# Designed miniproteins, single chains, continued (5): the designs that were tried, part 96

Each design is a single chain, and the fold is of that chain. pLDDT is the mean over its residues in the fold that is shown.

## One batch from the design tools (miniprotein)

Design m19331
Fold by ESMFold2-Fast:
Structure m19331 (fold): chain A 112 residues (1-112)
Amino acid sequence: GQAEIDALEAELIALVRQAYATLSPAQVLAALEKMRKIVIETLLNNLDPLKAIGLTLRLIGMLLQLQFRPPTEAEVLAFVREMIDILRENLSDEVTIETLKKMIAVLKEALS
């Protein structure tokens, strides 16, 4: 339900802030790329192909902008929030929960 998604979003955002504070810019970008790949795969498996492609191109464009210089925390958070919003707006609660858990696992691995 919404309460579980809200709790997972809060955990994910806290881990993103921790990663930005403790990891190199290259490690942060690598984690963002892994999370983006998970989200894109989920969209392609759950949505109409045309809609999935449109959302995929948006995420590709956003991450590309972050590669021209070391991103700010605000830019990293904006990208992660966009991925969360795409999941919440387009997918079932069950698929959103499982995808957020996979994104959390990427950050926990990067921080270990």
Scores: mean pLDDT 91

Design m19332
Fold by ESMFold2-Fast:
Structure m19332 (fold): chain A 75 residues (1-75)
Amino acid sequence: AMKITEFKVEGDKIVVKAEGFSNDAILKVYDENGNLVAETKAIAGKAGLEFDVPGEGTYTAVVEDKGKKSEPATI
């Protein structure tokens, strides 16, 4: 099943990990206003993102694979 396995703030960075999808999957992170702030393509059924915190607020991560979406995770 598609799932986000890690979603956290580590110092000045947001770290997201996800697994359980095809290599066509995209891991996306949105800010509290619903703006896309980061994305990456899956490799070998896994995806990972590490990026500088854009600002204060809540962030939501979701994986999209061939029209299916994972349950969102929030921090």
Scores: mean pLDDT 78

Design m19333
Fold by ESMFold2-Fast:
Structure m19333 (fold): chain A 72 residues (1-72)
Amino acid sequence: SVRQEILRGFLKLAADGEIFLSEKMVKKGKLTEDQKNEIIKTLETLAKKLREMGDEDTAKEIEKYIEKLKKV
């Protein structure tokens, strides 16, 4: 439905925003362990919701970023 397409778009935008802010914090060397864990939890929740809505590609991109973030 059109409503599901719009919601999927908003969830993808939220994930893109979280990743963008996280990358800026990593570049500045200012990412605390607590902040990292909170971002990972948020991204895992978004990936799960996007997968349930049929956006497997975006869910996989988020999961790939989570693995990168865990190495910081």
Scores: mean pLDDT 85

Design m19334
Fold by ESMFold2-Fast:
Structure m19334 (fold): chain A 75 residues (1-75)
Amino acid sequence: SEAELLRLELRFTIEAFAILEELVKKGAMDTAIEASKLANKAYQEALQLFKESPEKAQEVLDKALEEMRALAEKA
């Protein structure tokens, strides 16, 4: 449903931007750029997957958030 897709997009966007904001505030700009590219790629893949499987779309976004958090911890 459109409402389900919107909730998935909003949750991901809020969490992803929080990680990016933390990295920018720390002055870790190169890592923030890397994390941003990862988030954008995952978001595009999830939008295509959502038409076939909302569960696979959620998995892609969750994995991207885990990878972004790992980058933030190393920065």
Scores: mean pLDDT 88

Design m19335
Fold by ESMFold2-Fast:
Structure m19335 (fold): chain A 81 residues (1-81)
Amino acid sequence: GPALEAAEEARRLAGDPKASAEEIAEALSRLSRTAPTLEAQVSAGVGMIGLGVGETVGDLEFGRKQAYRAAERALEILRRA
């Protein structure tokens, strides 16, 4: 379904060195909007916050890692449901 696709896309983009922070944020935003559970929505939000913190402090690797972990957590939640 759309939430699972968004989570897989967010994980792929966060792991892709060619993907922009904007592309990762868009995928996490779509995950947040399509997720049927509050747990998956919160995970997407945490990923977006981590990405924003990374940008603010100039640690893009940190931001990408937080986004990746958030997307993986959302995948776990969605596959459990």
Scores: mean pLDDT 85

Design m19336
Fold by ESMFold2-Fast:
Structure m19336 (fold): chain A 107 residues (1-107)
Amino acid sequence: MVRVEVLGPARINEDGSATVRVRVESEDGRWVGLIVAGLENGKPLEATGVTAARPGEEFDASAANVDPEKLDGVLVAAREGEVTEPSKEQLEKADSYAVAPVGEVAP
């Protein structure tokens, strides 16, 4: 079983990305593919990022091309095995999901 959890609210960056701190768990100890998408009005935008995570590691996952005025949150979807390209189909077929709300912009 693969599980992803968000460790805090999403931060909006000046470069038009949003970043969330996540932790990933996997029962087989293999790398986990992550797909990251911004949420507007509770719906995922086109998935903009894919990355690989080691079980038990904490790291920053980022969605690109977000509108800071419209962004409601960040969706992180986790899959066992290789994720080579972000896609809506891969996002919909993920093994685990976590949503981080937009937090206050750090000064």
Scores: mean pLDDT 71

Design m19337
Fold by ESMFold2-Fast:
Structure m19337 (fold): chain A 65 residues (1-65)
Amino acid sequence: MMEEERKKNAEQILEAVKEIAKSVEIRGEEIFVTFDSTDLRSIAGAILAVALGIELGGRVHVRFE
């Protein structure tokens, strides 16, 4: 139940991140997210990416252009 909830949360957060992010790259177990530093939505996207990293045990890396 708790593990299933984490997977669902991670999936929903990743979908939201993909909508905001300039690019998303998946390399094995790690996710690299790039946001546009001039887009105010990138602040919300970065917060979501941090939440995704918590759900996935820190396998999410955030960078700004």
Scores: mean pLDDT 75

Design m19338
Fold by ESMFold2-Fast:
Structure m19338 (fold): chain A 114 residues (1-114)
Amino acid sequence: MKKPYKAELLVERAEGPPLTDEEIARIGATRMTPEQLEKRIQELKDEAEKLAKENGYLAVYGVVIGDERTTSVDAINAAGGALGDRLRELFAEYKEKYGIDRLEARFEVFVVEH
């Protein structure tokens, strides 16, 4: 029998004052263009589905999206907290509905460049 699995991508957008290059590096954020962001989001969806299917668990990729002109570290941290809350609710739901008792979660931070 195949183990039950599910994959989800959770996205939160962060807004605030512009980030410096040092702050982007410190928070582990990746700079990308809007086109690169669309491609990366699709890649993350595909990776989560593959990982969930191969391992028989709930795979969740959380993404915080900022803009290099308007996003602060505090805004990114707040968005990360919101993702964590959504993740907990989602895992509880899938555990009840599908009997999925194992969670693998990954978080990435992207800053859109112009």
Scores: mean pLDDT 73

Design m19339
Fold by ESMFold2-Fast:
Structure m19339 (fold): chain A 94 residues (1-94)
Amino acid sequence: SHDKELALEALEELKELAEKLENEQVRKQILSVIDEAMEKIKKAKTKEEILEVLKEFMGKVESIVRSTPLSEEDLELVVEGGKLLAKVIKEIEK
């Protein structure tokens, strides 16, 4: 599935961004929810299921970021990741 490949490639890119996070607790939590999302995407059978997983993932990352004060450098990585995720969701929704 093209949508599934696009979602997995995006999650792999998000994983590379997350590995650069200086806050060890936030890095570990975000990497964990990325791995969870990747496993759910691999099992997804429809476009709607892929979008549900990505939107759930986005909500979990937002919750993690709100719960912990981050450096300017970490916030820039989170913003970059959020922009990439939003773009991919929009592309899959077509």
Scores: mean pLDDT 88

Design m19340
Fold by ESMFold2-Fast:
Structure m19340 (fold): chain A 61 residues (1-61)
Amino acid sequence: LSPREQQLAAELDGMSREQLEAALATLEAILKELEADPSAHPSTVAFVREWVAVARRRLAE
């Protein structure tokens, strides 16, 4: 994992439910912007989509 990916994973692991909900909202907003940007790299879109899925899964626990 890159240093940024490790930092994001650590942030998610330490988050309360409210913080995780806020993080999910931010990730969903980023994903929406990336999907609307025709210059966005498909791998970046896929990566953010995976993080949205992880955050949603954690909130479902």
Scores: mean pLDDT 74

Design m19341
Fold by ESMFold2-Fast:
Structure m19341 (fold): chain A 94 residues (1-94)
Amino acid sequence: MAEELFKEAVELARRAPYSENPGREMAKAIGYLFAAFGAEVDALAAEIKAADPSASTREALLKAIDAVRPRMLKWIAEMEKAYEEALREKEAEE
């Protein structure tokens, strides 16, 4: 689910340099990336609450955000790398 949204973000970023409006395609990629982040946080927060029913909604959400943060940073870097590699390939073919 979240990985499928992330894969779509990467594919949009890879195609962006070849589109008529690269900025608009990158905006779509960013949208899918944020949807992937939301799905990961929701899933982990639900698991935390299931494991500890006494945990507050705030406590579960903050723990989920903290736990997912390193993956979010990695996914941002991977999406940016896909765009930069596609841009270089397009420029080399021109």
Scores: mean pLDDT 82

Design m19342
Fold by ESMFold2-Fast:
Structure m19342 (fold): chain A 64 residues (1-64)
Amino acid sequence: MDYGSEEEQRTGLAVALLEHLGYMPGDGRYDEEAREAVRRFQREHGLRDDGVPDEETLRALEEA
């Protein structure tokens, strides 16, 4: 578990945006499904598909 850093905040934002875009269910398990949803989104948008929501990943999600 991280220390509640900006990276953890970015993960929370990515999850919310992915739910809005329909990449994951709002009533689902966020831990593993969020990681896979981020990875899928990154792959579709030509980003590094490591499942880590970087700033570029968040910007792409907000633009989607």
Scores: mean pLDDT 69

Design m19343
Fold by ESMFold2-Fast:
Order: C-alpha cells, then structure tokens, then sequence
Structure m19343 (fold): chain A 89 residues (1-89)
C-alpha cells in the first residue's frame, strides 16, 4: 500500500518520492499510474500544476531517486492524491 505522510511539506515530498521509487521498479505499472495521475490532475487542477506534476513523473521515470523538494506544495499534494487514487483503484 502507498503510505503518504501529510504532516509537513518535507514529509509529503519524501513520501511521494518513496511511492514513486516503488512504482518505477515496474515500468508498465509506472506508465499506467503516471497516465492516471495526469488525467486526474487535468480534471481537478490548473494547467500549471498539471505541467509540474507531469515534469515530476518524467523526472522520476529517468531517476527514481530524484529530489522533489523543489516542487510546489500544491503539486506535491496533487501527486499524493493522484497516487492514492491509483493505489485504491
């Protein structure tokens, strides 16, 4: 199960990074999860946040240890919510 720590922005960034690190171990599952997160974000968030989320997912695909501390709090929350929705199916 994907566990996300919402107690602080730093904890949220670490939780999202760990969740994405697990997803990128299976490229097929990662691609499906990333697509679902982006589609959900397009329906619920601004284009700017969607772009930031898509960039973060692309970076994670290239390097599963990438640092997400540079993302906005809203982009981190969007990633967290999208990943949770994908995990819940």
Amino acid sequence: MIELDLSSPEALAKSVQEALREFVKDPERFEKAAQKVIEWAKKNKTPEIVSEVAGALGAARADPNVDFSGLSEEALKTLAEGLKKVAEE
Scores: mean pLDDT 72

Design m19344
Fold by ESMFold2-Fast:
Structure m19344 (fold): chain A 79 residues (1-79)
Amino acid sequence: LSPAQRRALERRITDLLVAAGLSRSDAARIAREAVRTFEEQSPRLAAVVAANRLMELGVPNEKAAAVAAEIYRLLVEAA
């Protein structure tokens, strides 16, 4: 990813997480971690990391899985 593509992807994931009920700061932190994991590892591992962070924040497993699936879709589209 170029720096501009990374920033755009982080913003899209942040907006998705805010829409799911997270604070802007938590959403931005998770988005940055997910995009970094995507660049260093894979979209699948990035989605798993995002799901785990959501569950740590008290998001129910079903909702965390659904949001992580949306993140996975965004990451695959960006690849």
Scores: mean pLDDT 88

Design m19345
Fold by ESMFold2-Fast:
Structure m19345 (fold): chain A 95 residues (1-95)
Amino acid sequence: SQEQIDAELARVERSLDAMERYFEELLEKYKKGEISKEDAIRLFQRLIDGAEAIIEYLEELRKKTGVNTPRMDAILARAKELLERLKKVLEELEK
């Protein structure tokens, strides 16, 4: 139902908000030398895995329900943008 979909989207939004905050915190800590390059790579890879899981989950939810809303598109866009930013940071760290 719409209420169940809205509840799931709200849960995904909260998860994404937390991941975006954690990404910014990790970037700041790494720039300040508070975490090692090896730890930064490991933690950014975990965020990549999480962003990919959100994208996969929303694509499956869309297929299962037949529902495609502007809210779902916005969350997917945010998750894909986070994934792109994470991959760029990881690429620079692996140089």
Scores: mean pLDDT 87

Design m19346
Fold by ESMFold2-Fast:
Structure m19346 (fold): chain A 93 residues (1-93)
Amino acid sequence: MVTVISISAETKGTTVIVRLEVESDQPIDSVDAYIQSKATGETQQAKLKSEEQLGNRFVFVYEADFPIAEPSVATGTVRVGNQSFTSPVVETP
């Protein structure tokens, strides 16, 4: 079973930070995070900064830099085998 447990987004200056939690009893083949600045409409594929695994739980932290980072929206997509799981869309506070 694969479940996106949570997604959150925050800003630090010009950087948008996205944290994605996934539970999977299968190997994760890929994870993509996308961030869109609402001020500029620019969309970036975020860069993986850290990955942590504790048993079946995975925590991924992604970042992207924008001239105007707040507000932004973010989503993550997890691929396991031939299946794809997309997170809810979240907005920076």
Scores: mean pLDDT 80

Design m19347
Fold by ESMFold2-Fast:
Structure m19347 (fold): chain A 87 residues (1-87)
Amino acid sequence: MLEELAREAVELGREAARLGLQLKDAAKGTGLALAGIGAEVEAELALRAAREGKISEEEALERVRRALEAARRALEAARRALEEEGV
């Protein structure tokens, strides 16, 4: 479960970054891309920390769930922004 949620957060974060970089509004696109990348990095760091015994699996699961939610929000925002730009 932890690895599956982390993988989903990484995949959605990457997609949010990819779509953000397609925005004509470079400032908004950069912000959304950074949000997606941040979610990806947080999920990977939480999973690594749990594997190395630095944090509990419960703490890692909470961090990954927050990263997944952030990735979903960034992706939704990027899709809406592209629709508003007619892309």
Scores: mean pLDDT 85

Design m19348
Fold by ESMFold2-Fast:
Formats: C-alpha cells, structure tokens, sequence
Structure m19348 (fold): chain A 88 residues (1-88)
C-alpha cells in the first residue's frame, strides 16, 4: 500500500530528526563536560597531584560514557536511514 509506505517514511523521517536533535544535545553536553573537566583538573592541581589524578580518571570515565551514547545514537540514525532507503 502506497499510503502505508508514505506513513512509514514519514515516521522514519521524524525519528531521524528526533535522533539528530538528541545527537546534537549529547555532543554539546560532551563539549561542556570537557570544558568543566579542564577547569576542575586545574583546581584539583592546586590541592595536590593525587586529587588531580583521581579527577582525571573520573572525568575520562564520564567522557567514555558520553562517547558510547553518541555512537549508539549515530548507529540508530544510520539504521533509520537504511530503513528509509529500503522504502524508496
């Protein structure tokens, strides 16, 4: 059915738009996290090298988590585009 196909394509386009908006938000949050990381490490260095090293470890774990979430969203966008192409 052409009507069903058009409805599915519309839903996929909306899903892609929503995922791209979510991706942009996560990328911005990652940039903000890196900026905050740099500031916190500089402050921790004033208190001592042990605290600075601990902060670096904690922030690296948070950055890795953000990168994993970004990769998952990128994969979903790619899959949605592939589904959209299959309906063309």
Amino acid sequence: SEEVKEAMMRELKEEIQNLEATLSRHQKEREELIDEYNKKVLEAQKEGPELASRMVGEMNEEIDKQEKEITEIQTKIKNAHRALESLS
Scores: mean pLDDT 87

Design m19349
Fold by ESMFold2-Fast:
Structure m19349 (fold): chain A 79 residues (1-79)
Amino acid sequence: MEAVRAAVEAYRKGMSFTEANRLAVAEVLRKHGLEEEAETILTDPAKTADAISRANKKVPGLAEEIHRVLVEARRAAGA
């Protein structure tokens, strides 16, 4: 899964797990054509929750997919 891979690679490069998680979320959003929401998350972390809420309204089940990706990324990173 590309989003999981992106988060794990970022974490291995010394990026904080919080920052790596934002990269994973952005990749999930891009997969669903939500590039504006993805850019918002990467540009302004304080707006992450609002961007995810808007994205989930447009694509039902997206919050569940994001949660699954983050759990898998953490497991793959050895945490």
Scores: mean pLDDT 74

Design m19350
Fold by ESMFold2-Fast:
Structure m19350 (fold): chain A 81 residues (1-81)
Amino acid sequence: SMADIREDLESLARILLRYLEQHPELDPAAAVEGALAAIPEEYRPLFLEILIREARRRADEHPEYAALMEEVVATARRHLA
């Protein structure tokens, strides 16, 4: 169902953000683009909207990651335009 797809995309977004937090050597933009390539084209806009929401939530809960999360949000917004 669409609800199951949303839950899977939310889980993927959270996993991606935690992975980027643990690997500061990675380019966040490249990581977001890599995740998008693995997602069916029709679900990419939904994933990007979820990713922006989760990144903002993560920055609020963990201000030490605010700069990383802002870069993720900026990248996701470029792909939505």
Scores: mean pLDDT 90

Design m19351
Fold by ESMFold2-Fast:
Structure m19351 (fold): chain A 95 residues (1-95)
Amino acid sequence: MLSEEEAQALLERFEEVTTRDMYEVAELVKQGKTEIDELFAKGLRRALEHLESVLPPSMYPALAELLRRLLALAKELGLKETAKVLEERLAELEA
Protein backbone atom coordinates (compact mmCIF):
# COMPACT_ATOMS: atom_id res chain seq x y z
CA MET A 1 0.00 0.00 0.00
CA LEU A 2 1.31 3.43 -1.00
CA SER A 3 1.68 6.51 1.20
CA GLU A 4 -0.68 9.43 0.39
CA GLU A 5 2.27 11.36 -1.15
CA GLU A 6 3.22 8.37 -3.36
CA ALA A 7 -0.47 7.80 -4.21
CA GLN A 8 -0.95 11.43 -5.29
CA ALA A 9 2.13 11.25 -7.56
CA LEU A 10 0.89 7.94 -9.02
CA LEU A 11 -2.61 9.37 -9.69
CA GLU A 12 -1.10 12.41 -11.49
CA ARG A 13 1.11 10.16 -13.66
CA PHE A 14 -1.81 7.77 -14.32
CA GLU A 15 -4.00 10.68 -15.52
CA GLU A 16 -1.23 12.01 -17.82
CA VAL A 17 -0.53 8.60 -19.40
CA THR A 18 -4.19 7.53 -19.65
CA THR A 19 -5.27 10.87 -21.20
CA ARG A 20 -2.52 10.60 -23.85
CA ASP A 21 -3.41 6.95 -24.57
CA MET A 22 -7.14 7.80 -24.89
CA TYR A 23 -6.35 10.38 -27.60
CA GLU A 24 -4.21 7.78 -29.42
CA VAL A 25 -7.01 5.17 -29.13
CA ALA A 26 -9.55 7.69 -30.50
CA GLU A 27 -7.29 8.34 -33.52
CA LEU A 28 -7.01 4.58 -34.21
CA VAL A 29 -10.82 4.17 -33.92
CA LYS A 30 -11.25 6.99 -36.50
CA GLN A 31 -8.92 4.99 -38.80
CA GLY A 32 -11.35 2.00 -38.58
CA LYS A 33 -9.54 0.08 -35.81
CA THR A 34 -12.69 -0.01 -33.66
CA GLU A 35 -11.49 -3.08 -31.68
CA ILE A 36 -8.78 -0.92 -30.01
CA ASP A 37 -11.40 0.76 -27.76
CA GLU A 38 -12.44 -2.66 -26.34
CA LEU A 39 -8.78 -3.73 -25.91
CA PHE A 40 -7.89 -0.45 -24.18
CA ALA A 41 -10.99 -0.74 -21.94
CA LYS A 42 -9.88 -4.25 -20.82
CA GLY A 43 -6.38 -2.96 -20.03
CA LEU A 44 -7.79 0.08 -18.20
CA ARG A 45 -10.05 -2.14 -16.03
CA ARG A 46 -7.02 -4.22 -14.95
CA ALA A 47 -4.94 -1.07 -14.33
CA LEU A 48 -7.72 0.46 -12.18
CA GLU A 49 -8.09 -2.77 -10.16
CA HIS A 50 -4.33 -2.75 -9.50
CA LEU A 51 -4.36 1.00 -8.70
CA GLU A 52 -7.19 0.55 -6.15
CA SER A 53 -5.28 -2.37 -4.52
CA VAL A 54 -2.26 -0.09 -3.78
CA LEU A 55 -4.09 3.17 -2.95
CA PRO A 56 -4.94 4.03 0.67
CA PRO A 57 -8.75 4.45 1.07
CA SER A 58 -8.19 8.15 1.98
CA MET A 59 -7.19 8.67 -1.70
CA TYR A 60 -10.40 7.17 -3.16
CA PRO A 61 -12.08 10.65 -3.45
CA ALA A 62 -9.08 11.85 -5.51
CA LEU A 63 -9.34 8.71 -7.68
CA ALA A 64 -13.10 9.33 -8.17
CA GLU A 65 -12.41 12.93 -9.33
CA LEU A 66 -9.77 11.60 -11.76
CA LEU A 67 -12.20 8.96 -13.11
CA ARG A 68 -14.88 11.67 -13.63
CA ARG A 69 -12.42 13.69 -15.76
CA LEU A 70 -11.38 10.60 -17.76
CA LEU A 71 -15.06 9.63 -18.24
CA ALA A 72 -15.89 13.10 -19.62
CA LEU A 73 -12.96 12.75 -22.07
CA ALA A 74 -13.98 9.19 -23.09
CA LYS A 75 -17.52 10.45 -23.86
CA GLU A 76 -16.13 13.45 -25.82
CA LEU A 77 -13.86 11.11 -27.85
CA GLY A 78 -16.68 8.56 -28.46
CA LEU A 79 -14.82 5.72 -26.70
CA LYS A 80 -17.92 3.74 -25.67
CA GLU A 81 -16.18 0.69 -24.14
CA THR A 82 -13.68 2.85 -22.21
CA ALA A 83 -16.52 5.09 -20.94
CA LYS A 84 -18.44 2.00 -19.73
CA VAL A 85 -15.45 0.78 -17.65
CA LEU A 86 -14.99 4.26 -16.12
CA GLU A 87 -18.74 4.54 -15.29
CA GLU A 88 -18.76 1.08 -13.64
CA ARG A 89 -15.66 1.87 -11.54
CA LEU A 90 -17.00 5.31 -10.49
CA ALA A 91 -20.30 3.72 -9.37
CA GLU A 92 -18.36 1.22 -7.19
CA LEU A 93 -16.20 3.98 -5.61
CA GLU A 94 -19.21 6.27 -4.95
CA ALA A 95 -21.43 3.53 -3.49
Scores: mean pLDDT 87

Design m19352
Fold by ESMFold2-Fast:
Structure m19352 (fold): chain A 80 residues (1-80)
Amino acid sequence: PLELLQEARRAAGDVEKLEELLKYLEENASPEVVRAALGAAAVEAIERENVESLEYLLKVAEKNNDEEMKKVLQGALENR
């Protein structure tokens, strides 16, 4: 769902909106859609240099045991 990925990218600039969106997706979407939204939000947060969103996404990746996503987000935070 392209629109959900676009929503995730927009939310990457606002950690509170990102939290609301991901909670909604965890309750209403498949794990594949949740992971895709996480990836889209991570890319946008890296491009915007939004540390708060990157830290939140790292916590979500840790909770989900997503090693690939954790590595990407840790790398982005370490380069700040």
Scores: mean pLDDT 79

Design m19353
Fold by ESMFold2-Fast:
Structure m19353 (fold): chain A 62 residues (1-62)
Amino acid sequence: SAEVEALLAQAAELQAKMAELAREAQKLDSEGGSPEETQKLADEAVDAANQARALLAEARRL
């Protein structure tokens, strides 16, 4: 259905965002960057992952 396709597309975008944020956080941490900025990126990656998981669960229920 169009609803399932939209949820899967949104989840895919969030998964891509999570991967990018996680990679940036690891790079910043490895370079001895700001711990506050590293933690912020890590937290944003977790939020994106949680949102994607919720959308996938909703799509599976439809």
Scores: mean pLDDT 87

Design m19354
Fold by ESMFold2-Fast:
Structure m19354 (fold): chain A 101 residues (1-101)
Amino acid sequence: SLLEKVRELITEYIERLLENADDIEKRVEIEREFRKRVRATFDPETARHVIIATEMAAALRQGIITEEQFRELAKKYGVPEELVEIALEVAKNSPKIELKR
C-alpha cells in the first residue's frame, strides 16, 4: 500500500541520518537521495507532503521539535492525517542508535 511504502521510506531515512549524525556530507547526500527517490515515487503533491512529514519526523526523533510542534507544522503545511500518524509512529518507534564517539 501507499502508506506501507511511506513508512518504509521514513524509517530508512531516520535510521540512515542517526547512523551518520556526525558526518555532515553524508547527511546531505542522504537527504538529497531521499528527496529524489520520493519525487520519483509519488505525484508532486504527495511527494511534498511525504518530504515534509519525514523531515518533521526526523526532527521529532532527534528532540529538535515536540509532538505538539510536529502537529502544528503538519496542519500549517496541509499534511494529510494518515501521513501525520505514520510519521509520528515511526518517530516514536525508531530504534535508538547509539553513536560511539
Scores: mean pLDDT 81

Design m19355
Fold by ESMFold2-Fast:
Structure m19355 (fold): chain A 83 residues (1-83)
Amino acid sequence: SASDKELRDKLLAKFRKKIAEIKKMIEQGKLEEALFEAEVLRGLVGIWRGVAKIIGDEEGVKELDKLMEEIDKLIEEIKEKLK
């Protein structure tokens, strides 16, 4: 629905802003803080993906899956830097 799309667009914008903040933490060498924030964000994206799936928002599931993949890559990057 139109209301579901508006909610999705707002959530995606907030998640992308948080990804940008996490990338900034990585650049600043705040690796443990970046990892914590990335793991929290991954959990939130997972919850909203579940909601999107339940309500039949197929486009929302696809967009959240793309964000999840980007977050997973960031987590691996941070873990590699922490070893």
Scores: mean pLDDT 87

Design m19356
Fold by ESMFold2-Fast:
Structure m19356 (fold): chain A 89 residues (1-89)
Amino acid sequence: MEEEERRLRESREVAREVGRVLLAIGEALDGRPEEARELLETQTWLSEKSRKELEELIKLAEKIREEHPEASADERAGILLRKLLEEKK
């Protein structure tokens, strides 16, 4: 069915797009916020609201890097996820 094929293609595209956004956040956590922003600029599908939310996330990732310079990228990712989960309370 054409609808089932459409859903599969959309799901794969969303997964790839989300993957690229996660890579950008990873760059910011590694102390490369400029590279993170460049990656997000290539994502033309992002709405203005999503871009503002991601810019705040990049700023948070950079702040985590500055507060925890001796931590590994994985440790900083864990701190970021914890802060995001706390905000959803």
Scores: mean pLDDT 71

Design m19357
Fold by ESMFold2-Fast:
Structure m19357 (fold): chain A 117 residues (1-117)
Amino acid sequence: SSLFETREGVEDLLILLEALIKYLKGELSEEEALEYIRKHSHDPDASVALFKYTIDEGFERFAFGLARTLLNNREVARELMPTLSPEVQELVERVLAAESVEEATEIILEFLESQKK
């Protein structure tokens, strides 16, 4: 299924975000992050491809996709909040408070850049 269209797509983007944050902090290797994504994603092939694209080509595509998906699926995002790590919960709260997809994208980009080891 599409990573942007369904509840499963929202869940997969949040799983990818959790793995990406831990990778950027140096808490997981690339191999460990990919293993985590494969185990937990509804669409592991799509999620793995997006993770690799994100670390190779930059965060912009992922950040925009996550921002748009969360803002278009606010209710699903709120339901999933209690299952997320505290840092991801705080990021999602800021994204959902954003007035535009552009503002939400900037919040995500700044957050991801700040996580780099």
Scores: mean pLDDT 87

Design m19358
Fold by ESMFold2-Fast:
Structure m19358 (fold): chain A 74 residues (1-74)
Amino acid sequence: MSKVNEEIGLATTPLSEQASKLQTQLDLTPDPDKRAQLQAQLEELAKKMSEVSKPLREKAGLPPIEAEKGAPLP
């Protein structure tokens, strides 16, 4: 289990670093238009991380990924 998570981590590390930088910029940005752009970029990174982890999950015999960290419906 941890080995699969490690492989996912290594594959998503650049995206995770990008997301961290975008989150910092979002926290520092009061401009609503710029914040909307940064939020859209964070959503794109979340989708990319899910796509990168999908084949690793399938290889490990795990079920298809679900958008657990996507925008939840109320």
Scores: mean pLDDT 69

Design m19359
Fold by ESMFold2-Fast:
Structure m19359 (fold): chain A 64 residues (1-64)
Amino acid sequence: SIRGKIAEYLRENGKKTLSLAELVKFGEEQFGVDGQTVLDIALDRKLSFLSAKEAEDVIKEALK
């Protein structure tokens, strides 16, 4: 699952949130989403650091 992959990344890196740069790279590399689309959605939602759930919601929106 998208959330499962994000939660695993956060756990392995000892982190609770992803930066915008990490979200863009993770979305591009793991899900093949356009990085600019991911960035635009996150910025529209006023997100700078994202929980696993927030990152999942952005990636799901980018996949539409």
Scores: mean pLDDT 84

Design m19360
Fold by ESMFold2-Fast:
Structure m19360 (fold): chain A 85 residues (1-85)
Amino acid sequence: MKDQLVEQLRKILEENRTESLALKVLEIMLKIAEENIDGVVMKFINELIERLKKQGVTDELIDEIIELARTFLTSEELQKLLEEI
């Protein structure tokens, strides 16, 4: 079941890769990496958030994206899959 959800997310991202969607995926990847490594990852997360704000993305939307990511970050399989993005 969990593997199917991860695969479905991957297919959606591959089929609908727009600049906006790519940024959302990148933010999810960076949040995952922050739990495994620090320093460099934290710098990229801060830069990504700054860029999203400059594009007019609201803090509320950013929070929703992060909260959605955390729903899947409980899976080790997701972390390994996202490594290949």
Scores: mean pLDDT 49

Design m19361
Fold by ESMFold2-Fast:
Structure m19361 (fold): chain A 74 residues (1-74)
Amino acid sequence: RKEELEEALKRYQKALDFVQNEIDTLKKLRDEYEKLGDKEKVEALKNQIDYFQKQQDALQASIERLKKEIEELE
């Protein structure tokens, strides 16, 4: 139903905003540890960034799909 898709879209948009904020925070921490020469911490942060980047890509794909489905129902 259209209402269910619109609610799903709102939830995915909120999740995307959260993930984008997490990526920004992790990138800032990565840059700080890189300046300190802590290679092990930098690698751990890069792995976390990769994880959230994959989540971001999946959420963006879901948002595009839901937008298309909503447009088709209007």
Scores: mean pLDDT 83

Design m19362
Fold by ESMFold2-Fast:
Structure m19362 (fold): chain A 67 residues (1-67)
Amino acid sequence: MEKLEELFKKYDTDGDGYLSAEEAYKVLQELGIPTTLEQVVDTAIELGVDPVRFSLEELKKIVEKLK
């Protein structure tokens, strides 16, 4: 999904290939996925993902879980 990659790059402010939970939450809101920052963090923990640092692949897993 090209929009997910585009939004990831837009919010990856440090260019390290990771998003914070706040940035990941913003990406999900732009994708039209109704979620909260709390749900993003909880879903990350459930999937074994670091809730303060999301790669593109990990964000894709979170999108699939919340969809």
Scores: mean pLDDT 78

Design m19363
Fold by ESMFold2-Fast:
Structure m19363 (fold): chain A 87 residues (1-87)
Amino acid sequence: MSKQELIARAIGEALRIMGAALSYALGQMSREEAIAEVEEALRRAEEISKSGYEEAEEVAELAVRRGREALALLRAGAPGEEAFAAA
């Protein structure tokens, strides 16, 4: 995979985390569905954070940090708006 593809994927995983939290906040997605989407995005972001490409790693590390915070809020039953703000 190219460096540019890894950066694009890292951005995509960050947007997926935000999108899941937002969809839950808007009542368009269940909490369980939002948790599953964030967990999948986190696994992919963690893979990119180990890629060896610094720019992709920076984006992926940010996605992992914010995604873990959003996931913790979702699992704790916090409002979707709080999870979205963390994401």
Scores: mean pLDDT 84

Design m19364
Fold by ESMFold2-Fast:
Structure m19364 (fold): chain A 73 residues (1-73)
Amino acid sequence: MDEKRIKERQEEAEKVKKELEEKARREGKKVPKSVIDAIAGMIVEMKYHDDPEELKKTEELLPEALQALLEEA
């Protein structure tokens, strides 16, 4: 059971990392891999912390927060 959870978290983190890298490239922003890794980790932890229905609101806010963070980088 724990191995499956670790795999799911890693796969989702990898997906988020790729999306963040693509967004940064599209907007011509240079974001260090360490920063992308940290942000992806936070997003994955938020997703698996609480009730999925309550996290729907965080998903709605995440694109705006991510965009602002990438704009500052």
Scores: mean pLDDT 66

